# Designed miniproteins, single chains, continued (3), part 47

Each design is a single chain, and the fold is of that chain. pLDDT is the mean over its residues in the fold that is shown.

## One batch from the design tools (miniprotein)

Design m9611
Fold by ESMFold2-Fast:
Structure m9611 (fold): chain A 75 residues (1-75)
Amino acid sequence: KREEMLEKLRELAKEAGKARADYVINNDPEAKERYEKLMKEIAELEEKYGITPQERLDLFKELNEELKKAVEKKK
């Protein structure tokens, strides 16, 4: 149950990271709106399920890795 919720949060963080990469790199305003909606959904799930600071750091890693991949994709 908790593991399924954490996996859902990781998937949302990856999607948020991709949307952030799209608006940062391509100046896509639709991607910015998508990112903001995904971050809000993540925050609501964190509050509902009582996410620990460590679990939140793991979500941040997923989000940052997607942005890093988008920046380094030419390599």
Scores: mean pLDDT 74

Design m9612
Fold by ESMFold2-Fast:
Structure m9612 (fold): chain A 99 residues (1-99)
Amino acid sequence: TELNAATLTQGQPVLLSSGDTGLLITLQDGVLSGVASNISPGAKVRLLDSQGQVVGQGEVSAGGSFSIPVPGLTSGEYTLQIEDPVNGILTAKLNVKLN
């Protein structure tokens, strides 16, 4: 499932959604953090660069939160991928814009 594409800037929360599934994400100081709605606890969250390489990964907690360390993240096109064992694979295209 494809979530809405979004521009991600430092310190600004962004909502990614498709139907009843959503992710509220924030990039701050080399950490991409978020809260997931209608995504299973234990779902794997990965940030992929434009070449499809994993630059950061984490897992959705029982409370729906996750945290992905992304030290050295640069401006550019990324894909957020969630691998949910119940709901399948969700993706969102992110344009990371850092000053």
Scores: mean pLDDT 83

Design m9613
Fold by ESMFold2-Fast:
Structure m9613 (fold): chain A 59 residues (1-59)
Amino acid sequence: SPGKTAIQSGNKASEYSSRGDKEGALEALRVAEDAYLKDPSSPLAASGLMVARLALNNV
């Protein structure tokens, strides 16, 4: 599901961010954004996208 994909990508972005991997965090953000666009009404997709954005801002 898009929501599950976005959550997994958000978690992956956080992992990359914790390692200082800006390129990895950016790629994970892009996956979360694509998942959100497939189902914008999903709270899970919105949450995953938010986590990915916060992770990129913290790298």
Scores: mean pLDDT 84

Design m9614
Fold by ESMFold2-Fast:
Structure m9614 (fold): chain A 98 residues (1-98)
Amino acid sequence: VKYPNKILILVTKNKKEEFKKAVDLYNKENNTKIEYDVLTITNPDDLLGILLNVKAADGHVIIEESLYKKIEDIIPAGIEVKVVSSADELLQILNELF
């Protein structure tokens, strides 16, 4: 099963490059191969399918705090998410998961 090391990161458009660089830096410094997707959600109807697919793959969901405040009420029950406000907090979460 190739998916226990997959993470999904949901961000606002302005944070996408910052968070991508953080995961790439973590992989280089720790010699890891964490598979990740960094997505900007523009349609809330797509969110349910994406989150259910990550859960089915035993992946991790990480959401930027400013985005989380806008979508928290539409996150499906039983899906655990980790909330981060910065790339530094994302690196801390990666150290906890891997």
Scores: mean pLDDT 71

Design m9615
Fold by ESMFold2-Fast:
Structure m9615 (fold): chain A 88 residues (1-88)
Amino acid sequence: AERQRLLDLLRHEAESAKRDAEIYSKLPDPRFQKAAELYKRAAELTEEAIAKGASVEDMKKLFEELGKIRREVRELAPDANKAIEAYK
């Protein structure tokens, strides 16, 4: 049950990170380009873990790393939400 729940969450995280990477890659700012790279890395790490059949412990560690990546993006581009809204 817990392993399946974490796998489902990781699948959603991979999709979210891919979408974020694509959105940020379209924004004209080096900070947003760096954010796109970070989200692409997050998607790659998540897909690798799913493909390798990661353990519950490995998945929990991955969620900590994904949290760090999302914090780095927030620190790098705190105005990103305003920029994304402007490019809709």
Scores: mean pLDDT 81

Design m9616
Fold by ESMFold2-Fast:
Structure m9616 (fold): chain A 97 residues (1-97)
Amino acid sequence: SAAARAREVLARLAAGEPLSAEELQFAAEVARPTAENPEVKELLDLIIAGDVEGLRALVERLLARARALNPGTAEDEAALARQEAVWEAILAALEEG
């Protein structure tokens, strides 16, 4: 199913495996109808459009907010670092597509 293929793409992203722009855009298209949060909808729309600059601006806004709310624990710092790595992987894949 499309949902199973989208989950495989997300699992590969989480594992640090290389992804194409086509694979990310496919996963975003499958996820878009189920998105409820306005920022998640914006994120998926930017990925579908291949709008690297729009996505970078959104990521910078989200990370700035996450840092402002961070209590400064080692666990929160590690979570932020993992989020940054995932965002940079998504941006790199879209820039190469």
Scores: mean pLDDT 78

Design m9617
Fold by ESMFold2-Fast:
Structure m9617 (fold): chain A 100 residues (1-100)
Amino acid sequence: AAAVAEAQAKIDEYMKKLSEAERNLTPEEIKKKRLEIQKELVDWALSRDMDAEALILVLKAANLVDPETLQRIAQSGNVDEARKLLEEVKKKIDEELEKL
């Protein structure tokens, strides 16, 4: 419960940052800023000892995982599976940032 509340508060903060990123002057700057904000959220979640529900909220907010995969992980309630998926999301963000 506490971890879920903390994750939701952090997600709300990062969602506001994502909205503000749309005010950047170029499409390339917007893309980079969005990836940086998403990376901050993912890195924060991975640095914490979080339950499966909190990790799933972060995965949903990052919006880099397909709905079917999210539903599968949510139904399993498996912390290790949720954490592995979040690590895969981080790798994808890092790869996209390296291309910019």
Scores: mean pLDDT 76

Design m9618
Fold by ESMFold2-Fast:
Structure m9618 (fold): chain A 76 residues (1-76)
Amino acid sequence: SSSSQSSSMKSTIDSLLSQADKYLDNGDVDGAQSYVTQAADTLSTAISQGLFSPDEGQDYARRIADVYARVQKAKS
């Protein structure tokens, strides 16, 4: 069902963001960027397929943007 697919996408994004945080905290900026990019791509797909409410999509977008900002700061 779409609800099961939504749950799977949320779990995937949560896992990718967790990996990005881990890699960033360990100084692996390239690894962190790879994971945050995958999270953003997964979110984009989930939104395009109508799997998230507007509030859910906005919450995940903000979380991804926060990690992305940390990656960009680490590259500076």
Scores: mean pLDDT 85

Design m9619
Fold by ESMFold2-Fast:
Structure m9619 (fold): chain A 86 residues (1-86)
Amino acid sequence: ALELQRQAIAAADAGNLKEAAELNLRALEEVLAVTSPELREEYLELAREAAELYLSGKLTPEKAEELEARERELSAQAQAQILAAA
């Protein structure tokens, strides 16, 4: 997961935003492997929606705030499940 995140940062720094988004999604899939299928699907759907809106230039400040609020909720649930699985 960390290696994919570092590769995503490097791709973003190089201006390869699509590649950065794909690497971030792969890193998230690895982290979410121990969570419930429902949480994993919802979190990955949110991440894909955010990436698509960002890459298409359709991400408004209002939509970004909405997506960030949903991400915070899903992240808290994912962390709780990961800790319970450890």
Scores: mean pLDDT 77

Design m9620
Fold by ESMFold2-Fast:
Structure m9620 (fold): chain A 56 residues (1-56)
Amino acid sequence: DIEKEAEELARELLKQGKATPANIVEAGKILSDRFGISVQVGSGLVAHAVVRLQRE
């Protein structure tokens, strides 16, 4: 599940205090490689997960 992978990457970045634009793009590249989506879409999924987790 792409959304679960994006959430796990977002949780790890937040846990490390590294939820920066550059690290979100690197996480997006991981999703792009695994699921055949664009880096832009993958990065957007990770960024959305970061925002959602910060609001909870």
Scores: mean pLDDT 82

Design m9621
Fold by ESMFold2-Fast:
Structure m9621 (fold): chain A 68 residues (1-68)
Amino acid sequence: GLEEARRLTEKGIEQAQKLIDQGKYQEAIELIRQTVMEIASLTRDPSVLAELVEKLKPVLEEAEQKLK
């Protein structure tokens, strides 16, 4: 449910940040993509999904910027 989606988002951010700190930028991007798919399966509210995706955006942008 919604609580699981929020917890998954927080864990996804923490795990992606650890991968970025290790120089594993591609793996961080793939983890964020996987997290978004799992969140989408846990919530049917598009506004909640959009809010949680926005929280993942800064970490995704950092990984993509460092990969270039």
Scores: mean pLDDT 83

Design m9622
Fold by ESMFold2-Fast:
Structure m9622 (fold): chain A 69 residues (1-69)
Amino acid sequence: SPLDELIAQERQAIEDLRRRKAELERQAAAETDPERRTRLEVEIGLVDIAIAASELVVERLEEKRAQLE
């Protein structure tokens, strides 16, 4: 169904964001420049917000799918 496709796409986006977060955390751990470290920490925070938003979208799509089936 179209909802199953959207749920699958959002789950893939969450997985990609989690991989991106892990990469940024590794970069931040190795960063010796305070300004660059701060930029990485801000980017990690933005990725966390994006993950939370996408997880909420998945929850809402699953609720809608349950109501239609």
Scores: mean pLDDT 89

Design m9623
Fold by ESMFold2-Fast:
Structure m9623 (fold): chain A 97 residues (1-97)
Amino acid sequence: MEELEKIIEELEERYREANEEILRRLLPVVEAYRRGEISAEELAEKLEEEAAKVGEGLGELLRLFAKALRDPEKREEYVAEFKKYAEAFNKKLEEKA
């Protein structure tokens, strides 16, 4: 649970401005999952659908989040990969500023 919260916080903090429309569509679905209204598998499907609509940066982060939801045994590995990808992507965004 804590690992998934860290993924959500990274998406909200780092990518809100760049991908506001995508995040606006995903945040209600994430909140439904937090309330127990949808399953981890249903959230993963929605993340994968939105990932297909966006470029490599946010799309890859959403795919890693979906993998963490679908495979609890490898969740920590996917969360670590997500963090490394987010850090590398944030560096590229800072270089363009």
Scores: mean pLDDT 71

Design m9624
Fold by ESMFold2-Fast:
Structure m9624 (fold): chain A 84 residues (1-84)
Amino acid sequence: SLKEEAEKLIREAKELIEEAKKMLEEDPNDKLAKIALKYAQEALRLAQEALKTKDPEERKKLLLEAEIKLGLALISLGVANLIK
């Protein structure tokens, strides 16, 4: 369902935000961790907006954008962990 999809994206985005923040506590100048944080925050915002919209097409678009941003955050965080 839409609610389940959005709630899953919100949860995953919050998890990545916490991971990126933890990496930045260890290295405040980690550029990839900063990029991951930005994308995860964008994913969270988009997923939350998807819950608020009544337009099915806009909702689908927001969820797709959230998934893309979440994927970019995950890739950036993964690379940051490897070169840490």
Scores: mean pLDDT 86

Design m9625
Fold by ESMFold2-Fast:
Structure m9625 (fold): chain A 94 residues (1-94)
Amino acid sequence: STEESEENRAFVESVLSGVRPHMTEQERQQAEQELLEHGLDIKAYIEANMHKPKSELVKEVMDRFGVSFTTAMTVYIHLDVEEGVKVLKAAVMK
């Protein structure tokens, strides 16, 4: 689906925008490739399993999707920070 491809590309750019300045070119290319193949599936899996310890969840993502530690951890941090920002915004509103 073209729509799924566009959504996945937008998610990949969102994830990498925060970390790209701190990645080597090889790390960036590997993470981009892995996220283009599995990004939305990794996102859905992490969101469904956020109740698990970070170390367990990151390992499960690596094992399930065959992605690197860097890719799995980067997605986890991105989603964890996004959720934290939403909680803080909700607390400050009103």
Scores: mean pLDDT 75

Design m9626
Fold by ESMFold2-Fast:
Structure m9626 (fold): chain A 55 residues (1-55)
Amino acid sequence: MDARIAGVDAATDRQIADIQGDTSLTPEQKAQLIADIQAFRDRLIAQLKAEAAAA
């Protein structure tokens, strides 16, 4: 397994947990931030997989 992908997943899970635990954010703000983080994660993982396939 690519260790970089595992690191991205772990970091993303941590950020989502921190956002969900933030009582100063509204549910709508949490949903938007989580969606943005997930979109960034998916894009980054797709790029890492493409780089691995090209090597």
Scores: mean pLDDT 79

Design m9627
Fold by ESMFold2-Fast:
Structure m9627 (fold): chain A 91 residues (1-91)
Amino acid sequence: SSYKQKLLELEARVGLLVMRAWVLSRDPNVPAADKARLRAIMQELVELMQQMRQAYEQGDYGTFEQLAQQLEQQIAQFEELVRQIDAQIAS
């Protein structure tokens, strides 16, 4: 179904972003405060994905669509944070 495709697409995107953030969290050039922020946001993304999967499995497509929109917004914010950190350590 289109909902299943959307779920798998977002799961893959979150997975790639979490791996990128995990690499940055181990970089000695990244400030401790930024590492803490990365870990907190990674946890929030994973929790939102779990809630979205539960909504899909329950056939609650209304909740699924709302969670998908929220997750897209959180992904965009997290991508901006990761890009900012990448730029700082590349100097």
Scores: mean pLDDT 84

Design m9628
Fold by ESMFold2-Fast:
Structure m9628 (fold): chain A 80 residues (1-80)
Amino acid sequence: MEEIFEAVQAKNYHEALGLALEIGGEFGEAAMRVIRYLARKGLSVRSLAEFERLVDAVLASSDDEAEQEAAIDAVLAELA
């Protein structure tokens, strides 16, 4: 988790995606969804807690991409 957060904070999205893929499973897939979203928007996160909240929101949503992105948007709006 911390290594992925550090890569995202540095906007090193390729490294962050590689780390999430290495972890794998539900967590790795959720983290990859968050990283791809942030990369597409050119966004970063301010803390590990913010990144964990984004991943948890994706894990709590369905496998539907639109629902996962809506969950990310809701968390980012709350954190702003």
Scores: mean pLDDT 81

Design m9629
Fold by ESMFold2-Fast:
Structure m9629 (fold): chain A 89 residues (1-89)
Amino acid sequence: EVLEAELVEARVRGTTVTAIFEVTTEADARVHLELVEEPANPSVAAAPLYSSRHRGQMVVVARSPTPEQALRTLEELRALKVRGVAVAP
């Protein structure tokens, strides 16, 4: 089953922009998160942060060319479509 992920945290630190997405399910299933579409920004990297039965989190990190562009990059990360995939036993 496919579940829509929720943005739980987004922050800027210098030229580094980080967003954390979470999915929870009542199903007895392990949750994996993935990007729905390929990001237009080639510096975007996504990695699993937490994965367990009922809950998963994914961190997405991007580098901005300048600190002034970091706020624009933050809005790009906030707009990302992220989905959870629950794998039933």
Scores: mean pLDDT 78

Design m9630
Fold by ESMFold2-Fast:
Structure m9630 (fold): chain A 80 residues (1-80)
Amino acid sequence: MEGQEAGAKGARETAKDMLATDGDKLTDEGLAFFKNAAETAVKELLENSGRLLEDPELGKEIGEGMALISYGVALVVTNS
């Protein structure tokens, strides 16, 4: 969780700024960003899974993407 803590903090702040531009509500712009980020993160994880343990920077980047996805899902669930 250590590397993910720093990544999660940064990703959460970024996600909040991008997804909650109307205060506490998910915008269409934020939803599009979230969808694109989620698809990209999943694709990169699947293609680079074997390299994830060899590159800590890649692990951090994936952790940031997963934190962004988790925050986006929470916003969708809360506002749906």
Scores: mean pLDDT 60

Design m9631
Fold by ESMFold2-Fast:
Structure m9631 (fold): chain A 79 residues (1-79)
Amino acid sequence: MTARILRRAAQLLKEDPSEEAIAVALLHIAVGYVAAKSAGDEETARLLREAMDRVVQAIKEGNYEEAARIFEEAAERLE
């Protein structure tokens, strides 16, 4: 499920990089992080935290394509 959450976040950023789409994309990764932590999956939680930090930095720079790429790369690593 986590890989699907990351792909959905990337898709939202590519289709409509509005403030709402950004918030929804970040919410998806945050939900995945909380789920991983609750399940005791520390490796997945750590990967999601790192991806989220990188995505936030890309968004601050206005680079939504890079943010989407980071989500897609993280999704591939979790498969």
Scores: mean pLDDT 75

Design m9632
Fold by ESMFold2-Fast:
Structure m9632 (fold): chain A 82 residues (1-82)
Amino acid sequence: SIEELVQELQEVLHRIQLARAAGDRAALDEELARAAELLRQLGVPQEVIDGFIEAVRNDDLAAAKEYFRKIAEVVKERLEKE
């Protein structure tokens, strides 16, 4: 369900934050790959997914935050309508 995908995405996003805080690039790449798959299943446009991943990998927090806002809007719309 969409609710299950959102819960899994929240867990993956938390693990991304932990990997970044630890400086664990391998763990970060694993969790970003999981996030990309979940975001695709949630119907987030590929351009937004790619932009988010690149921003996080490059430690561009401003860009990552902006892409995350777009992701959150897509997720919110799906939860509210279905």
Scores: mean pLDDT 83

Design m9633
Fold by ESMFold2-Fast:
Structure m9633 (fold): chain A 61 residues (1-61)
Amino acid sequence: SAVAGELAKVTSEEDAKAAAGLLEKDPNSNINRIKAIDILSKTTSMADATLALQRALEVLK
């Protein structure tokens, strides 16, 4: 997905797909956004994870 593609810029393909699935399931869920950031922050900084999340949410509009 385009969402997974944006997230794969800062994390592994597997973690990008997992995080993308959470955001695609409910893009307005604060719990899912936090879980996605937790997945991304395993590979990148919290700042880069947050920016990648924002880019992924723009793709979902």
Scores: mean pLDDT 82

Design m9634
Fold by ESMFold2-Fast:
Structure m9634 (fold): chain A 72 residues (1-72)
Amino acid sequence: MKVGEVVGTADGSVTVRGDVPEEVARAARKAAQTSKTGSGAAAGAGDEALHLGGRAVAYGNSSRTTVRVEVE
C-alpha cells in the first residue's frame, strides 16, 4: 500500500510527501495549474487516487488543502 500526502496552496503550488503514485501527483499539479487553488489541487489528487482504486481524505482550508492518499 502506498501512502502519502499532497499539499496544494492558493498560489497553485503543489508539495508531495511520502509514497504518492506519479499519476496522482501529476493530476494534482495539472489541477493546480488550472484552478490556482489549494482545493483544486486536492480535488485533482483525490479524483485520480479514487480512479486507481485507492482512498483520499482532504483537510485544511481552501487556501491550503492537504489530501492524504492511500493506494493498494
Scores: mean pLDDT 77

Design m9635
Fold by ESMFold2-Fast:
Structure m9635 (fold): chain A 105 residues (1-105)
Amino acid sequence: MDSAIAQAQQLMDDAFAKIKQAKTLEEMFQVLDDLHSQVLALMQTLSPEDQEKVLDLVNERLNQMVKYIFSKIDDPLEAVIFGLHAIGLSSDLLVFVNRKKREAE
């Protein structure tokens, strides 16, 4: 249980560091897409209970990333587009977790 959370935390920390170094919105999207693939791969190895814990951590850390980007991007439209991309990632993970929970019943 703690190991899965630690792995998810490391993935989120690495993604956040890359987002801070990104020079374009497209580079930020690539970081989010890579993160999505890595989190899905991790979740596929976990129980439904641990998947929910990872989802909660990912959502908390994505919220922190969105707040950071909104404080740094001068163009409000680009900030909104980043936020929508992050919400899309969160929604896809939520659908995955809920589908796996239903299959486990």
Scores: mean pLDDT 81

Design m9636
Fold by ESMFold2-Fast:
Structure m9636 (fold): chain A 59 residues (1-59)
Amino acid sequence: MVERGKELLEKYVLVSESLDPYKGISGEELLKTPRMKKLASKLSEEEVKALKAYLDTLK
């Protein structure tokens, strides 16, 4: 699940490393940012859950 979320970020953003400034913010809060909302709109419900799980590991 976590690895799938990482793959989705890399596929659609190609800048997963630039999420370093967002460490310490919950995955739920990150998904509310315009950048992450735009990504989530391209994903299925299951993919959004995987993305949230990955973002939560960046705390």
Scores: mean pLDDT 64

Design m9637
Fold by ESMFold2-Fast:
Structure m9637 (fold): chain A 80 residues (1-80)
Amino acid sequence: MTEEELEEFKAQVERELEALRARYGEASEADRAEARAMLEAGTSAEELSERTRDRPGLQAAVAELIAEREIKKAEEALKK
């Protein structure tokens, strides 16, 4: 991944997160805490989909945390 590709990826992620927040509102503190706990526990993609299906706030929180981790991983790979 190049620096320009990373910048474009960040811009795309930011637009997606902004669209989610505009549509569903900002994830609550509880939603973010639950999403973080699920991801730290190694919850499967299937289980994440099941648990977030009827909870747009939790779905947004999970998407945001995954995006943050992907960006950080890409930044580390680019600079390391």
Scores: mean pLDDT 74

Design m9638
Fold by ESMFold2-Fast:
Structure m9638 (fold): chain A 73 residues (1-73)
Amino acid sequence: MSDREKLHALTQKAVNAAMKGDSEEFEKLVKEMEETFKPSPEAKKLLKQAIEAAKKGDWETAIQYLSQATSLT
């Protein structure tokens, strides 16, 4: 219930950070998701790929990896 709503809220904040080009905020939010929800190894790999794409300024790819990771959590 509330944990799923919190995951959704964190995902929305991460997408907003990506839309603003804020790689530092995006990385912080993605790491908070990883620590809070303890995702599977596959989801964790996707979250790391999202951070790497964000650092390169590839925000569309970063959002795609984030969406894939959250679907596995």
Scores: mean pLDDT 79

Design m9639
Fold by ESMFold2-Fast:
Structure m9639 (fold): chain A 93 residues (1-93)
Amino acid sequence: MIADAIAAIKDPAERARFDRITGAVLEEGLQSKISGHRYSRESLETRGRGDGYLRLEGKVENPTDEQKEEARASGSKEVLPMENFEPYTGEPL
């Protein structure tokens, strides 16, 4: 779960800040994907663990090194956006 990945952040203060920014972005992104594309919940959860949604690049101005490490551990900055993946299999389009 994307929410479970966010919950894995250990520092309470940084987690609260990360939750506010990343959680809101993920919620908006998921709503857009579900309404604009036919995705299964399982497919979105699998992509959320490895795609760029948990990346702090461009999401937080002046993120801490801790937040950058958490985002990098949760998702690869080299992973393509969800839009370029098959909704059911997670394969590139």
Scores: mean pLDDT 43

Design m9640
Fold by ESMFold2-Fast:
Structure m9640 (fold): chain A 72 residues (1-72)
Amino acid sequence: QAERDLELARRAAEAIEAGRFEEAARLMAELSGGASEEELREAVEALRADPEAGVEAARAAAELAEARIAAA
């Protein structure tokens, strides 16, 4: 659960930094329990508009996952 979410969040941040916004959108969608192709397209557009905010969101997801692992 949380360990998988941590890995997904870290990979999403790396993908955004590398400019792989489609991959990042898929990883972030998987953290949210899935997404439609329309939702993925919107996520890609959001990441292209503000990659910095995307990285911050992915890092926040990783911190949340780490907190859940530590609390378990």
Scores: mean pLDDT 79

Design m9641
Fold by ESMFold2-Fast:
Structure m9641 (fold): chain A 108 residues (1-108)
Amino acid sequence: MEEIKELAERLARVAEEFARLSPDPEIQKEYRKLAEKAREAKTPKELFEVIRDLVAVHHRYGRRQAGVPLPEELPQVEFEEDVSIEELRKAIDGLEAMVAATRRGRAA
């Protein structure tokens, strides 16, 4: 499914950008693993699992990065088995916004 491949590449790029923006080698490693998992994803559920894990890593480690307000919650998907492409795109758009916010938070 071409839409899944497009979203997988976008999600992988988000994870790679979070890795690049993180000064901690362990955090960089976790984000790079998620980029790899995103590219391997073949279903909406698999992409959603990567999104969930990426947000969890960002919340766990990103809170110590000054100046970036973290989203308290991602939109909940009612059923993981029935995740829509639209909900995935929306979540990825949110993650791309978090990348932009993280870059601003690291400015002098």
Scores: mean pLDDT 69

Design m9642
Fold by ESMFold2-Fast:
Structure m9642 (fold): chain A 116 residues (1-116)
Amino acid sequence: MEEEINKLYQEALKARENGDFEKAVELYEKIVKLIEENPDLPNRKALLAQAYMDIAEAYLKLGEFEKAVEWYRKAVELAKDNPELRKKAYEMIAKAYEQLGNTDEAEKWREEAEKL
């Protein structure tokens, strides 16, 4: 299982390096499914949170700002005890809202990041 996840991460990294963010999303979604199908994986919540962050970043690169926000929020929900990941997600949610022209929402998420 870990070998399969590592292989998919390497393929996703290559897709990102080539600017193929749609393919990177597909590969990260396969990683999420493998993690979900294996509840006995060590650090399962941390692995899922990281995969959600990677999906969100790929959507951000694609200009799919609403989808990026959805995946960053999913990562935050899993990473309640990880202030570093939560802060990064909040900062990226704020940037996505800025790109959407929603300055009030962007300011709200920046303030939440500053509390961490």
Scores: mean pLDDT 86

Design m9643
Fold by ESMFold2-Fast:
Structure m9643 (fold): chain A 95 residues (1-95)
Amino acid sequence: MEALREEIRAELDALVAARPAAIARAREHLATTEVPADVRAEAEALIAAAERSVYETVIRLAEEALREAEKRGDEETRELARLTLEEARRRLAEE
């Protein structure tokens, strides 16, 4: 079970890292460019919203997978979906 949790964390990290190059470029541009404080705050809010959108999508898909696994009695998929939900919800709660 520990190994499965670590694998889920690694996959979510990879998913965030592999997000559209636009998010990575936006973060880099914001870090290297002097912009007015209000523009920076707005840009940071947009980047945060885009990152939250990834986890919200993961949560929705995992909830659907959990419901389907429970209907089929698929214990392996049920456990995977449950752990995915825990990790995605944890990340949303921690910025």
Scores: mean pLDDT 69

Design m9644
Fold by ESMFold2-Fast:
Structure m9644 (fold): chain A 86 residues (1-86)
Amino acid sequence: MEKELEELEKEVKKLIEELKKKPELQEAAEQVEKELEEVKKNTDLETQKKALIVAIGVLKKLLGAKEEEIEEYREKVKELLAEEEA
């Protein structure tokens, strides 16, 4: 779980940094970052994991990522979730 959470956090941080490079997206990136900090302080690991997954989806859409890149990420998330459901 901890390693999986760390991987999701790294991906979110990377996407937030990419959004901050675009002036028009800086406010959106900062808002997502603040919301995730609140979730991290006040929720269990499962809730944090779900919030990170949702955030990655939102951040990918804001970046205008190609559909292929979004699908590749979705597959990685499904693999992580499937291993835990076993």
Scores: mean pLDDT 68

Design m9645
Fold by ESMFold2-Fast:
Formats: sequence, structure tokens, C-alpha cells
Structure m9645 (fold): chain A 61 residues (1-61)
Amino acid sequence: AMAAVEVPENTTVSLVDEAAKELGIEVQMAVVIGNVLVVFAPTQEDAEKVAEYAKKKAEEL
């Protein structure tokens, strides 16, 4: 499953690893393309949760 969210342009994939670890969710892959973060996870719900939490972390920076 895949989720895509708008993030600050300098967002790094390391924020996805932090978000996944804090939520206890296993992420298969993540990429940042400009201001869009794309997260791949086994379920749509998990992908969306990690993407939204990573976005929140990026916005706090």
C-alpha cells in the first residue's frame, strides 16, 4: 500500500524511519520527490499513519 503527502521541500527520508519506529509500524520503502513524501507499507492504514506523522515531524523542524 502507498500514501503520499505534501511535506517541506527539505524533508529527509530519515524522518520516515523515526516516525515508523515511534508508531511501531514497518515501512517497506519511502521516497521524497520535491515536496511530496511517498510511503510504502503492508497496509494502507499503516502507510497513511507513517506519512502523516513524518509530515508532522518535518513541519516541527
Scores: mean pLDDT 79

